Designed miniproteins, single chains. Designs and how they scored, part 71

Each design is a single chain, and the fold is of that chain. pLDDT is the mean over its residues in the fold that is shown.

## One batch from the design tools (miniprotein)

Design m2615
Fold by ESMFold2-Fast:
Structure m2615 (fold): chain A 72 residues (1-72)
Amino acid sequence: EEEVAEKYTERAIEHAKAGDTDRAIMLALAAVVETSDPAKRQELVDRVIAELSPEDAARLRQAYANIVADMA
């Protein structure tokens, strides 16, 4: 659901900026699950990735790829 997905995305960005990578990833994945549009899913993930270190961004990219595969 779009409103819930945006709320999770905002919280994921806050946690990413605070250095709480595990919470940022979990909230980003929750936003992905609440979003049915693949383009919107990619946009949400890219917004969170922008706030992470390269290593943490790689963790989120891997988790996102895994969850999308499981949803297919």
Scores: mean pLDDT 82

Design m2616
Fold by ESMFold2-Fast:
Structure m2616 (fold): chain A 70 residues (1-70)
Amino acid sequence: MVELDEEKFKEEMKKALEYLDTLPEEKKKEALEELEKLLEIYEKIPEEDITEQLKALVKAYKELIEHLKK
């Protein structure tokens, strides 16, 4: 089972951001569009069905989107 520890999550986010920075500009735009699409899907999920882990993933996607928009 995947346990999301805040400390491990921060490390994984840092690695993800570094990986995204290595991608060509065209692939960064594709990743941005996919992340925005996933965010819209997750925002449609009822609050009662949202786990703490899913809330953390949504927050991560928002941070990745902000990074890619720079």
Scores: mean pLDDT 72

Design m2617
Fold by ESMFold2-Fast:
Structure m2617 (fold): chain A 66 residues (1-66)
Amino acid sequence: MTYRVTLHGSVTHQVGTVLRLIGEENVEVKPDGPDTYIVTISGSEETQKRIVDELRSDPNITVEEL
């Protein structure tokens, strides 16, 4: 699945979020703007749900399914 992820937090929060995503297996992260990233998750359905739910639990992160 492919998602547009927008980060509204501080620079430290944004860096931490991107590093977490890059550290995941079967996840590709591409910059799409200064605070926006295209995230492709090719792992299991369980892994996809876990990552998306973690991102959506943060009020400084907006996740849109593409």
Scores: mean pLDDT 81

Design m2618
Fold by ESMFold2-Fast:
Structure m2618 (fold): chain A 68 residues (1-68)
Amino acid sequence: MEAEELKKKLEEAMKAGKKKEAQEYLNELSELAAQGDQKALDLVQEHAGKVNAESIAAGRAAARELAA
């Protein structure tokens, strides 16, 4: 239950206000998804998009401008 373990740790980190650790657990879920874990992919898609949508969008915008 790798994806479920990471989801639980992510939620606990968020509840404790440890946003950096929460981001790290989300990144670990992304790595599991890259390894073919469909459950991890679903969690990354829904959780990252919902929780970090603004941060992701800002990061992409900055990277795009920097590349220009």
Scores: mean pLDDT 67

Design m2619
Fold by ESMFold2-Fast:
Structure m2619 (fold): chain A 65 residues (1-65)
Amino acid sequence: LERYRRALDLAVEAIRKIIQNEDKVPPELRKEAEQAAVDALRRHPDIDGVAKRAEEVLKKIDELL
């Protein structure tokens, strides 16, 4: 229960940063963040992998800002 909430929170944080910086973030990162959110909501069997993907997207966004 806690692990999929963490994955969703990370994906939502990435999406929030993308919305705040729309002109600076490439559309590929936006799609990746949205996919991580969908996977977390669907309770993907590899939820730790979903969380890692969301963290990697967040890191890439932070490097662009």
Scores: mean pLDDT 77

Design m2620
Fold by ESMFold2-Fast:
Structure m2620 (fold): chain A 66 residues (1-66)
Amino acid sequence: SAVEKLEEAGELIVRGAPVEEVRRLLEEGGASQEFIDEVSALLEAGRRLEAAYLVAREAERERKKA
Protein backbone atom coordinates (compact mmCIF):
# COMPACT_ATOMS: atom_id res chain seq x y z
CA SER A 1 0.00 0.00 0.00
CA ALA A 2 0.96 3.66 -0.30
CA VAL A 3 1.16 3.99 3.50
CA GLU A 4 3.46 0.94 3.76
CA LYS A 5 5.83 2.40 1.12
CA LEU A 6 5.97 5.75 2.95
CA GLU A 7 6.62 4.01 6.30
CA GLU A 8 9.40 1.93 4.68
CA ALA A 9 10.94 5.13 3.25
CA GLY A 10 10.98 6.68 6.74
CA GLU A 11 12.69 3.59 8.20
CA LEU A 12 15.32 3.68 5.42
CA ILE A 13 16.06 7.36 6.13
CA VAL A 14 16.71 6.53 9.81
CA ARG A 15 18.98 3.62 8.74
CA GLY A 16 21.07 5.92 6.51
CA ALA A 17 19.91 4.57 3.14
CA PRO A 18 20.92 6.45 -0.05
CA VAL A 19 18.69 9.22 -1.44
CA GLU A 20 17.96 7.19 -4.60
CA GLU A 21 16.35 4.31 -2.64
CA VAL A 22 14.30 6.69 -0.46
CA ARG A 23 13.15 8.59 -3.58
CA ARG A 24 12.01 5.33 -5.24
CA LEU A 25 9.88 4.34 -2.23
CA LEU A 26 8.31 7.82 -2.03
CA GLU A 27 7.42 7.57 -5.73
CA GLU A 28 5.91 4.08 -5.20
CA GLY A 29 3.96 5.48 -2.24
CA GLY A 30 2.39 8.12 -4.48
CA ALA A 31 4.06 11.16 -2.91
CA SER A 32 3.96 14.40 -4.93
CA GLN A 33 7.06 15.46 -6.89
CA GLU A 34 7.29 18.57 -4.67
CA PHE A 35 7.35 16.39 -1.53
CA ILE A 36 9.94 13.99 -3.02
CA ASP A 37 12.16 16.94 -3.98
CA GLU A 38 11.86 18.46 -0.48
CA VAL A 39 12.82 15.17 1.23
CA SER A 40 15.68 14.63 -1.27
CA ALA A 41 17.03 18.15 -0.59
CA LEU A 42 17.00 17.50 3.18
CA LEU A 43 18.84 14.19 2.73
CA GLU A 44 21.47 15.78 0.44
CA ALA A 45 21.97 18.48 3.12
CA GLY A 46 22.47 15.80 5.81
CA ARG A 47 19.21 16.74 7.57
CA ARG A 48 18.08 13.13 8.00
CA LEU A 49 16.00 13.64 11.16
CA GLU A 50 14.01 16.45 9.49
CA ALA A 51 13.50 14.26 6.39
CA ALA A 52 12.37 11.30 8.55
CA TYR A 53 9.92 13.54 10.41
CA LEU A 54 8.35 14.84 7.18
CA VAL A 55 7.96 11.33 5.76
CA ALA A 56 6.43 10.00 9.02
CA ARG A 57 3.96 12.91 9.06
CA GLU A 58 3.01 12.26 5.40
CA ALA A 59 2.47 8.54 6.13
CA GLU A 60 0.18 9.40 9.07
CA ARG A 61 -1.75 11.87 6.86
CA GLU A 62 -2.30 9.19 4.18
CA ARG A 63 -3.33 6.64 6.83
CA LYS A 64 -6.03 9.06 8.11
CA LYS A 65 -7.45 9.41 4.56
CA ALA A 66 -7.88 5.64 4.22
Scores: mean pLDDT 84

Design m2621
Fold by ESMFold2-Fast:
Structure m2621 (fold): chain A 61 residues (1-61)
Amino acid sequence: AAEAAAQARSDALGTENMKLVAKYKDEAERVYEEAKAAGLSDIEANTKYSELLKQKIEEER
């Protein structure tokens, strides 16, 4: 069915995003730790972490 094909493509994209996250997670963790060391809140540190991962994923596209 067309829905099955669409789900398969969605799952494949999810797997690729997971691979990219794994590739850049160490760099993102460093950014998080640096933000925490600078006295930023958990929310601010997590925002920087997420922004870096999004940027790296978009750069790989």
Scores: mean pLDDT 72

Design m2622
Fold by ESMFold2-Fast:
Structure m2622 (fold): chain A 66 residues (1-66)
Amino acid sequence: GRVEEAVKEAIKVTNSTPDVLQAAIEAAKIIGKLSQEDRVKAAEEIRRKNPDNPAAQLAADIALNL
């Protein structure tokens, strides 16, 4: 679904972009296109499944503050 696709795209960005801050911003923009409800679900899934990925953690935090 939309949440699953957004999570996959966001994580691909965090894995392919070497700058942590830039990766987080780009990933957060992908999640930010979702509805508020789906954004929360995507951010929580990213945080839970990627605890050792700083860009993913930061992206989730940025998305939750939109």
Scores: mean pLDDT 83

Design m2623
Fold by ESMFold2-Fast:
Structure m2623 (fold): chain A 75 residues (1-75)
Amino acid sequence: KVEELIEKLKDKDPVVRARAAVELGNIGDPRAVEPLIEALKDKDPGVRLAAQVALEKIYEKTGDPRAKKALEELK
């Protein structure tokens, strides 16, 4: 489940990558934090936005300091 979605963050299709980021955020599993931080630097702006929203949701649920730091570095 989570592992399959993490693999989809590397899909060729930006729509698939964005959906994977959204679903990982909805699940809120901290295993997704590092892959979502990588997705913040995706070439597609929709994927970057989806990763940001996902990290915000995971931070709200878990308080993960990696998510907090990544969000604070978005300027």
Scores: mean pLDDT 85

Design m2624
Fold by ESMFold2-Fast:
Structure m2624 (fold): chain A 81 residues (1-81)
Amino acid sequence: MSDEELYRKAVSLISAAGILLAGAEFSLSLGDREAAELELRAARENLEEARRLAEQIEDEEKRKELLEEIARYEERLRRLE
């Protein structure tokens, strides 16, 4: 897989995780713990896959950029747990 393909796939997974985290925040605001737990689990899985793809990127600056973005979303997820 090319760096471009890895970057594109990682960005897509980060975007999906962001949507799931927003959903979890909304579910928590409604007291829906079951929905929030499912959304947080799905967000975690997407971020973990994004990290695996980002770590395969050979361009050091692009890899660093994605890993920093992933770390911000992982921090947000941790605060909701």
Scores: mean pLDDT 88

Design m2625
Fold by ESMFold2-Fast:
Structure m2625 (fold): chain A 85 residues (1-85)
Amino acid sequence: SLEEVLEETEKRLKEVRDEILAEVPESLHPAIEKEAEVIEGNIRAKILSMAREGKSEEEIREEADNMVKQAEASLRSLAEQRLKE
């Protein structure tokens, strides 16, 4: 179901966020958490938009998986950039 796709995607994003937070100083947590929240909102909006366009659950799951991978790369890049400051 669409709700399952949203819940699975949110859970995966939380796991990625928590893993990155464990690897960085607490002083960087607010910046990473804020960016993760923005990314989560954007991914949710995209999934809902695809459902409204009549995309199949398979297509939505594939795009959600791709967006989660991009989110992980973006958050890790932000963490590395902040660690150098």
Scores: mean pLDDT 86

Design m2626
Fold by ESMFold2-Fast:
Structure m2626 (fold): chain A 95 residues (1-95)
Amino acid sequence: MEEKIKSLSKEEIKKIAEYIIKYYNETVNPKLKDIESIYKKIYELAKKALEYIDTDLEKAKEYLLKMLEIVKEHLGLSEEEMEMFLEELIKAANE
């Protein structure tokens, strides 16, 4: 890798850098913004569950369920995989 980079001309370096910038802006950055939006929603729903845990436990459970449904959709999990994921979260919370 380093030997090939050392052999590159100024024009080749420029074209490679411009290609990477274009690829990031047109392909990578839009996907990252979508991922950020999804995880922000997950975070906000988890925060809402905690907000209601002492005042309205049923509403806290409702927000937790909404959070898990977004996780399921985003990760493409089955019902069985979601049950396993929830069991791992419960285990982590008790450690």
Scores: mean pLDDT 74

Design m2627
Fold by ESMFold2-Fast:
Structure m2627 (fold): chain A 80 residues (1-80)
Amino acid sequence: MAEDYKNAGNEAFKKGQYEAAIMAYQEALKVKPSAEIYYNLGRAYQELKQYDLAIKAYEEALKLKPDFAEARDELEKAKE
């Protein structure tokens, strides 16, 4: 279920297991698109210095939630 994948991704992220977090978030997004999950996916890519992928994830979060200030702030940082 999407919630199970999201929870698995969040736990992996907390442990610094960013590749595992990315895989779990991608599975969650296949079940149900979510601005929060795209934002978390972007953060995981950013921790791995994969800025191009982080930018795309934050842009997808903003498409779903245009007023998502945290995603906008991180998007601008990732473009530096």
Scores: mean pLDDT 84

Design m2628
Fold by ESMFold2-Fast:
Structure m2628 (fold): chain A 66 residues (1-66)
Amino acid sequence: PLTPQQQLDLIRQAIAHAKAGNLEEAKRLLLTVASEEQKPRIEAATNLDELLGAAAPTIARVLAAS
């Protein structure tokens, strides 16, 4: 399983891709760390604001575990 530090690295990479306009790669990376409950919302995101909103619980969980 991924450590909290590895999950945080993937989240950082996902945010960098999203900022670069690479939304599909950002989603792919976030889906590797997201819980099953959060995956549908991340998959449904069509823009940066939606993606960040969908990913917020995943980011908060990883930060709390780090």
Scores: mean pLDDT 82

Design m2629
Fold by ESMFold2-Fast:
Structure m2629 (fold): chain A 71 residues (1-71)
Amino acid sequence: IKELIVEEFKRILLGMGVSESQAEKAAEEVGRTPIEKWAEKAKEIMLKLGVPENVANAASEGIKKLIETLK
């Protein structure tokens, strides 16, 4: 379950034009946090990488819903 969400986050970043190395580091950083904080951490990382706030918010909500569905 955790591995699937981390891979999905990496895929989202790659789709936004983030480099493979940066997407991999971001996915690892999210994976090191408790699952309850993944949506917040993902949004923080996306904003640091220059992703627009509305897109980062949408992706963060998507991750939150995925975590809720898999419980």
Scores: mean pLDDT 74

Design m2630
Fold by ESMFold2-Fast:
Order: sequence, then C-alpha cells, then structure tokens
Structure m2630 (fold): chain A 58 residues (1-58)
Amino acid sequence: MEEKEELLKKIRELILKADGELNEEEQKSLEKSLEEMRKEGTLEDLKKYVEALEKILK
C-alpha cells in the first residue's frame, strides 16, 4: 500500500476507535473527508493528523 493510503487507513481506524459505531450518514461523511484528504492533503499533514489522533486516544 502507498504511504499516503496507509496514513488514510490509519486515520479511518483511529476515528472509528474514538467515535465508536458510526451510522450510515456518519460513515459517508468520514469517507468524504478521507477522499478530500487523499486529493488535497499532503503526506506531512496526514502524518501530523495521525500523531494528533494517537495522542488523543491515549
């Protein structure tokens, strides 16, 4: 998997751990946000986001 795709997958997993179960609308919103990050986010921005989420989740 490309490094950017690995980071996006990690972000998705961390958000699901933080928020618990997502309904269909919440899942669609998350997938849209991940697609936006894939198109517009830099690799550095995604790495910083992962680090921030990991700190929040213990």
Scores: mean pLDDT 75

Design m2631
Fold by ESMFold2-Fast:
Structure m2631 (fold): chain A 91 residues (1-91)
Amino acid sequence: MEEAKKLLEEGKEALLKGDYEKALELYTKAVETAPDSPIAPLALLLAGEAALKLGDYELALEYYRKAVELAPDSPAGKAAQAAIEQIEAQK
């Protein structure tokens, strides 16, 4: 639990600094560390954001879809669904 929270915060810091590859790595580690926690759908949403910043639209869509599947009625799941619709409208 605490390790996943630390990874999520480190990922957010990397994202803010423009280190998108490191952010993606940290967010995916957070999901792997606590896959059944409330942190997992948020980490998946943020992993999708990092992938989008790297220009990998297919990877971003995969992470967003996982966030929706895991927690569709959560703020993270709803944000991921909106991101999917926006990306698909551009592709």
Scores: mean pLDDT 83

Design m2632
Fold by ESMFold2-Fast:
Structure m2632 (fold): chain A 79 residues (1-79)
Amino acid sequence: SRSERVARLIGLVLDAVGALLEKNYEEAAKSFEEGRQLAREMGAPEDTIRAFDEAAKAAKEGNYEEALRKIVEGLRLFS
């Protein structure tokens, strides 16, 4: 159901943020990339999908602040 997919998407975002806090940037990027795919499957706006992609890229670069900024903006557009 949509509510089950929303719960999974929230879980992936929380996993990514947790990994960022632990400085596990590769794991954070993987969680954002998985969230990007799920958001696409849920019919999220293009800007939300792009925000997940940009958050994953920032995470790979070790840019905690940028990754967090991008994901918050993307989720705001999907609510």
Scores: mean pLDDT 85

Design m2633
Fold by ESMFold2-Fast:
Structure m2633 (fold): chain A 69 residues (1-69)
Amino acid sequence: PKGLSRLYRSIGLQAYQQGDYEAAATMFQSAVDIDPNDADSLYNLADVLEKLGRLEEAEEYRRRAEEIE
């Protein structure tokens, strides 16, 4: 299960680097759904949601990441 979460995060990072923020958000969301306590995935999801203008969702995920770290 943790390996699958890391795989989704890696794919999300690749999409993010290519500027595909929608694909990145989908992959990071999958990573968080599998491992909700992975602070890196939560921070990555928050960052990409901010890029998409989904500011309220971004703030929620960033807060969750900060509570874990």
Scores: mean pLDDT 84

Design m2634
Fold by ESMFold2-Fast:
Structure m2634 (fold): chain A 75 residues (1-75)
Amino acid sequence: SKFDELLEKAIEAARKGNVEELKKIGDEMIKYFNPSENTKKLIKKMIDAAAKNAKTDPEGAVALVRSAFEILKKE
């Protein structure tokens, strides 16, 4: 599914500390799933936090990415 494809790609970007790719995937996720404005803002904040922490705590960044996708899936 598109959800699983974007999730796997985001996890890989987070593990590699690829901040630019992680933010790009966050934007793609918002574009394809068109969540509510509140969910969109929350997802953007979580992806930004994951990107900021990816180099120092890649597994923590992955956890944030997974949580963002779980929120999106429940909407």
Scores: mean pLDDT 82

Design m2635
Fold by ESMFold2-Fast:
Structure m2635 (fold): chain A 80 residues (1-80)
Amino acid sequence: AFEEAAEKARQVALDAGSTPEQAERIANKARELAKSLADGNQDAFDKALVELSEVARQAGPNAAEMALKITKAAIDAAEA
């Protein structure tokens, strides 16, 4: 389930011009975000969201749109 969020995040990052290494870091943060949401751990979710925003900012100019798409994918994965 969480792998779907990670894979969507990887694709979004690559489409935005991220390197494969940056896309993998973003995918890992999306997985952490989905897991923390499924576990009901709000503190872990908030930390993962901040870290995702930071990594997305390093990836390129579409950081805000990328972070939003990844967050939605993580929520969908956690609710499935």
Scores: mean pLDDT 74

Design m2636
Fold by ESMFold2-Fast:
Structure m2636 (fold): chain A 66 residues (1-66)
Amino acid sequence: MVDEKEVLRALGEIYLAIGKLDESKGDFKGAAESYRKASELFRQAGDTENADEAEKKAVEAEEKYK
């Protein structure tokens, strides 16, 4: 059971890293999508703090893309 949440958290960390990389390249659309995915995964893992951080990054990237 704990392993399921650990896998979700690890995937969230991967998508968070992808989002940061895309943002650094100016790919704000890709960054927003990756940050949104990371936030969802962290939320499913019960990691509200990292989910909230990823969501803030996604909103920031979406504002730059819009």
Scores: mean pLDDT 81

Design m2637
Fold by ESMFold2-Fast:
Structure m2637 (fold): chain A 96 residues (1-96)
Amino acid sequence: MEARELLNNEKYDEAIEKAKEELKKDPKNADAYLLLGAAYLKQGKYDEAIEYFEKALEIEETAEAYALLGLAYEKQGKLEKAKEYYEKALELREKE
């Protein structure tokens, strides 16, 4: 994965720029924070990804944001936290 991450950095930087432009139009755009988090996640920047997914949850509590937090923690090897967030994602989908 490491070599592919280096080759794809420019593509993820473009995604980050687009998400930042959306946030300039609407600072409460939860989807833009999810896009930022997903781009950082793909770059292996798990701490930054987690921060942006948490910001998305502060704006709008969605099953997608919880699932992405679970994935980010799983990528860090924090399996108990990953499980907690995956369970939250499932609970939220079932209640909505």
Scores: mean pLDDT 78

Design m2638
Fold by ESMFold2-Fast:
Structure m2638 (fold): chain A 115 residues (1-115)
Amino acid sequence: NPDAEAALAELNALAPEAGRIANELLKELGRDDLSVSVEGGSIRISLSVEPTPERARLVARLTALSLAVARGLLTLEEAVEFLRNRVSTDELLERLRERGASETFLDIVRIILEP
């Protein structure tokens, strides 16, 4: 699937910067129960405590927002705002679309946020 291959290539290219951004977002939120690393082109998230539904949702939102900042669709400050104010998935997707996100990128974000 050429679209899936293009999406994977874009994600692999963004992964190191997205991982760095995710750690900055965690610092801004005052979170020490999560850390992010990049391994083999994939973002790896480590928990120092047991996963809860709240932490799973935070991980998903952190991943999606970090990718959006790395792609240049959001600023770091906007991503912090979205995490603090718990903006809905639909509102986030509409904002990314307004900023010129591709349909492929929006589908990736939707899959991350709503598996």
Scores: mean pLDDT 75

Design m2639
Fold by ESMFold2-Fast:
Structure m2639 (fold): chain A 68 residues (1-68)
Amino acid sequence: GKSEIRKEMLKKIGEILRLIGEILDLEEELKTASGEEAKRLEEEIKRLEEERKKLLEELKKLEEELNA
């Protein structure tokens, strides 16, 4: 039912917020990083941004199911 869809949406929202927090922490570290460390941080940020994008797409699908 709609209650189960809402619970799954809230779970994904929580996961998205966690990823945003982690990205912000890594971006702060990147401000003082250089060379290979900066490159590793940029690659990790990119990975987390792709995970966030996938979760946003899943959240959109659940929103569509809730409104059907």
Scores: mean pLDDT 86

Design m2641
Fold by ESMFold2-Fast:
Structure m2641 (fold): chain A 70 residues (1-70)
Amino acid sequence: SLAEAIALLDEAIAAARAGDLERAKALVRQAGELSGMREEAEHIVEALDAGDVERAIALARAAKTMLSSL
């Protein structure tokens, strides 16, 4: 559901802030599958893989805002 995808993005942001990038990537991929936002999820994962945690969090927050507006 969209609500579950939003909750997963919140948990992914928390994991990324804590430095648990593998958990953050897994949560982001799951959120993408549940919401249909697979391309956005891939962009967030790419930012995490690049070590750009600030960009990854910004992209995740943008995705969360979009889902909350549906």
Scores: mean pLDDT 86

Design m2642
Fold by ESMFold2-Fast:
Structure m2642 (fold): chain A 118 residues (1-118)
Amino acid sequence: MVTLTESGGGTFAPGSSVTLTSKMSGDLSNVLAVGWERQRPGEAPVFVAELTRAGIVDYADEVKGRFTISYDEANKTSTLTMNNLQPSDTAVYYTYALVFEGTKFVRVYGEGVEVTVV
């Protein structure tokens, strides 16, 4: 089983930059991608960014050009760099690993990290 440990949340000013990190541990043999979802107050969770093992990146349209996802193989750490923060970026951010379980793909989530933009 893969475990994800998140850090980097807090309260930030509009226009600032922040980096969220997620360290993977455990069994990584079937991890195909790392990504981030966010849940704004009163809303359902939505996709933010994903980076596949093949190096393919995808971003939600609302964050393209402001957010960047990267992965450090040596440290088993993914990062989400969030530039030009807006009050609408206030959310709980969940890291995930996309794991292949022989017949299906499953997302394993971290516990979530709170980001408040005021």
Scores: mean pLDDT 86

Design m2643
Fold by ESMFold2-Fast:
Structure m2643 (fold): chain A 60 residues (1-60)
Amino acid sequence: GQNPLGQAILDGNLEEVRRLLEEHRDELTPAQLETLIELARKVGREEIARLLEEELRRVE
């Protein structure tokens, strides 16, 4: 399916990213989180990148 988390990152919607992380955290792999962190940094979404880094620390 479409990646709703990737879309929320592109949109800069921090609240939607947080909601999606809470809903799908058990399904997200460390590698997927790392890819999303890279995406957030490339598009300049620093607050979202920080949130994703915190989530990565929780699953590792």
Scores: mean pLDDT 80

Design m2644
Fold by ESMFold2-Fast:
Structure m2644 (fold): chain A 45 residues (1-45)
Amino acid sequence: DKLREEQLKIVEEVGKEVSPQVAQDVGNALHKQYPEVPPAKPVVP
């Protein structure tokens, strides 16, 4: 599903450009609403 892949790509890009913590929060929110989306990787402080 292209939509799911694009959502994951956006999370990855946010983590790269903004911060990994924001990407983790967004990824976890997506995983909660869409179980097919894997949970975000844990962020090292």
Scores: mean pLDDT 67

Design m2645
Fold by ESMFold2-Fast:
Structure m2645 (fold): chain A 59 residues (1-59)
Amino acid sequence: SGDAAAAREAERRAREIALELGLSEEQAKVVGDGARKAALSGLSAETAVALGRHSAESS
């Protein structure tokens, strides 16, 4: 769908936020990957970022 660019932006934003919160580069990648998947499934960028961050914090 046409949301591929939006999903990539969600990934980039989530990774940036994770690094600013002090998460490791590895955890930031997990957050970004999670946000991208959530956005591709039709969730809002805000919800996608929140879910990705929660996933990394719980791992």
Scores: mean pLDDT 72

Design m2646
Fold by ESMFold2-Fast:
Structure m2646 (fold): chain A 122 residues (1-122)
Amino acid sequence: SPISLTQSGGGTVATGGSVTLTDTISGMDISSYPIGWFQQRPGQPEELIGSINPATGEVTLAPAYADRLTLSSDVANSQVYANMSNLQPEDTGLYTFGIMQPQGPNGYSFPIRGPGTLVTVV
């Protein structure tokens, strides 16, 4: 596939600090599908924390992240951004993004995902 997903940002941040994950998609129009972000904590399954529709700017956030996660897009540069504020040690984990595609009448899947970015909160 000519589609490539890359991530930057992350690293070590202080408790109460913030981080911006910059995610770049090449080989497709990012307006074609919603983009989702996942958190995977050590020993835990992935959790969908939020999604954006880059065509409309519509954002959906998991309730636990609604007050501290901001999602945005830059269609011209084929980038999406996740800004997380007021980070706590329990936010330490691998943060991955992916392209949301319909799966049947009531489902979705993420067949194309980025490599993930580690965020460590100290």
Scores: mean pLDDT 84

Design m2647
Fold by ESMFold2-Fast:
Structure m2647 (fold): chain A 66 residues (1-66)
Amino acid sequence: QEDLDAAIAAMNAGRPEEAARLFEKAVEKNPDDPVAYGGLSIAYEKAGRPELAEEYRKKMADLAGA
């Protein structure tokens, strides 16, 4: 949870690329957490990486529906 909390804080601080790295660590620790993939999608969208944002959005949907 610590990496997820840190990622959310980075998003609130306007650091989407830092937030993306922290969300990636959260996914690494808990790969079944759709919240971490959702955060990663938003972080990449704000970082100007829409293709990566869409990829992680789909992963979030798959986990939430599985």
Scores: mean pLDDT 79

Design m2648
Fold by ESMFold2-Fast:
Structure m2648 (fold): chain A 58 residues (1-58)
Amino acid sequence: SEEEELRRRAEEARRLSEEYKKLGEEKKKEGDYTSASGHYIRGVGYEIEAELLERKLK
């Protein structure tokens, strides 16, 4: 169903958000602030995507 598709997409976006935020933290610890910023921006993008998809399920 469309609701099942939206749930799977939201769950995937949540996973990707956490993954990219983790990569950002790792790069930050290495002193690579440019790569860290890129990963954080991507992670935030996936977080927003997940929130928008979750809103459609309500």
Scores: mean pLDDT 86

Design m2649
Fold by ESMFold2-Fast:
Structure m2649 (fold): chain A 94 residues (1-94)
Amino acid sequence: KEERIKKWKEFFEKVLEEAKTRPLSEVIQELDALAKADPDPERRFEYDVASGVLLLLGIFGDTSDWSPENQADAEALRKRFEERRKKLVEEYKK
């Protein structure tokens, strides 16, 4: 488990570095495709978690060192998150 956690952290760090230079949407799409296609369920879990972490970092994290394109993608994700939140809150009120 400890060895697995270390490899998982290294994988995450690599994905985060790629997100600084590659289009965020492309990296997320690649991770989502791997999460669905990889025959190993543990690797599918790792890809799903990495995709989710990139989305959360785009919404809540510091993106100031990312490319301008990825900063714009992060801003779009934050807007979509807020609109979804408002819609769900309205459903809850009814």
Scores: mean pLDDT 70

Design m2650
Fold by ESMFold2-Fast:
Structure m2650 (fold): chain A 58 residues (1-58)
Amino acid sequence: MEELLEEGIEELSKIDPNAADRLRVLRTTLSLEEFGLALIYELSKIDPELMEEVKKKL
């Protein structure tokens, strides 16, 4: 589960490295569920197709 979320952050970092950095910091303070939702939200603003792929893995 954590490895799949890390993969999602790596894909996000190719498009929006600032959003990826924010999520990496939040990973230490958020629950796994809250972190997954935050990642999906950031991906939905940038790449809806990538968001759907990440949702399938969560």
Scores: mean pLDDT 72

Design m2651
Fold by ESMFold2-Fast:
Structure m2651 (fold): chain A 65 residues (1-65)
Amino acid sequence: SKAALRAQGEALFAEGERLAAQGRLEEAADKYAESATLFAKSGDFAAFMRAAARYEEVRRRLAEE
């Protein structure tokens, strides 16, 4: 169901937040990407955009000059 996809997306987003707080940025990026995919499948555009923005932010932090 869409509700189940959204709940799974929220759990993965929360895991991404915990990993990012620990400085585990590559693992956080993976969790944000999975979360964004599930939010997109659930039709929650706002949650999708939030997860995608966190993914992009973490990827920028991983990039060298």
Scores: mean pLDDT 87

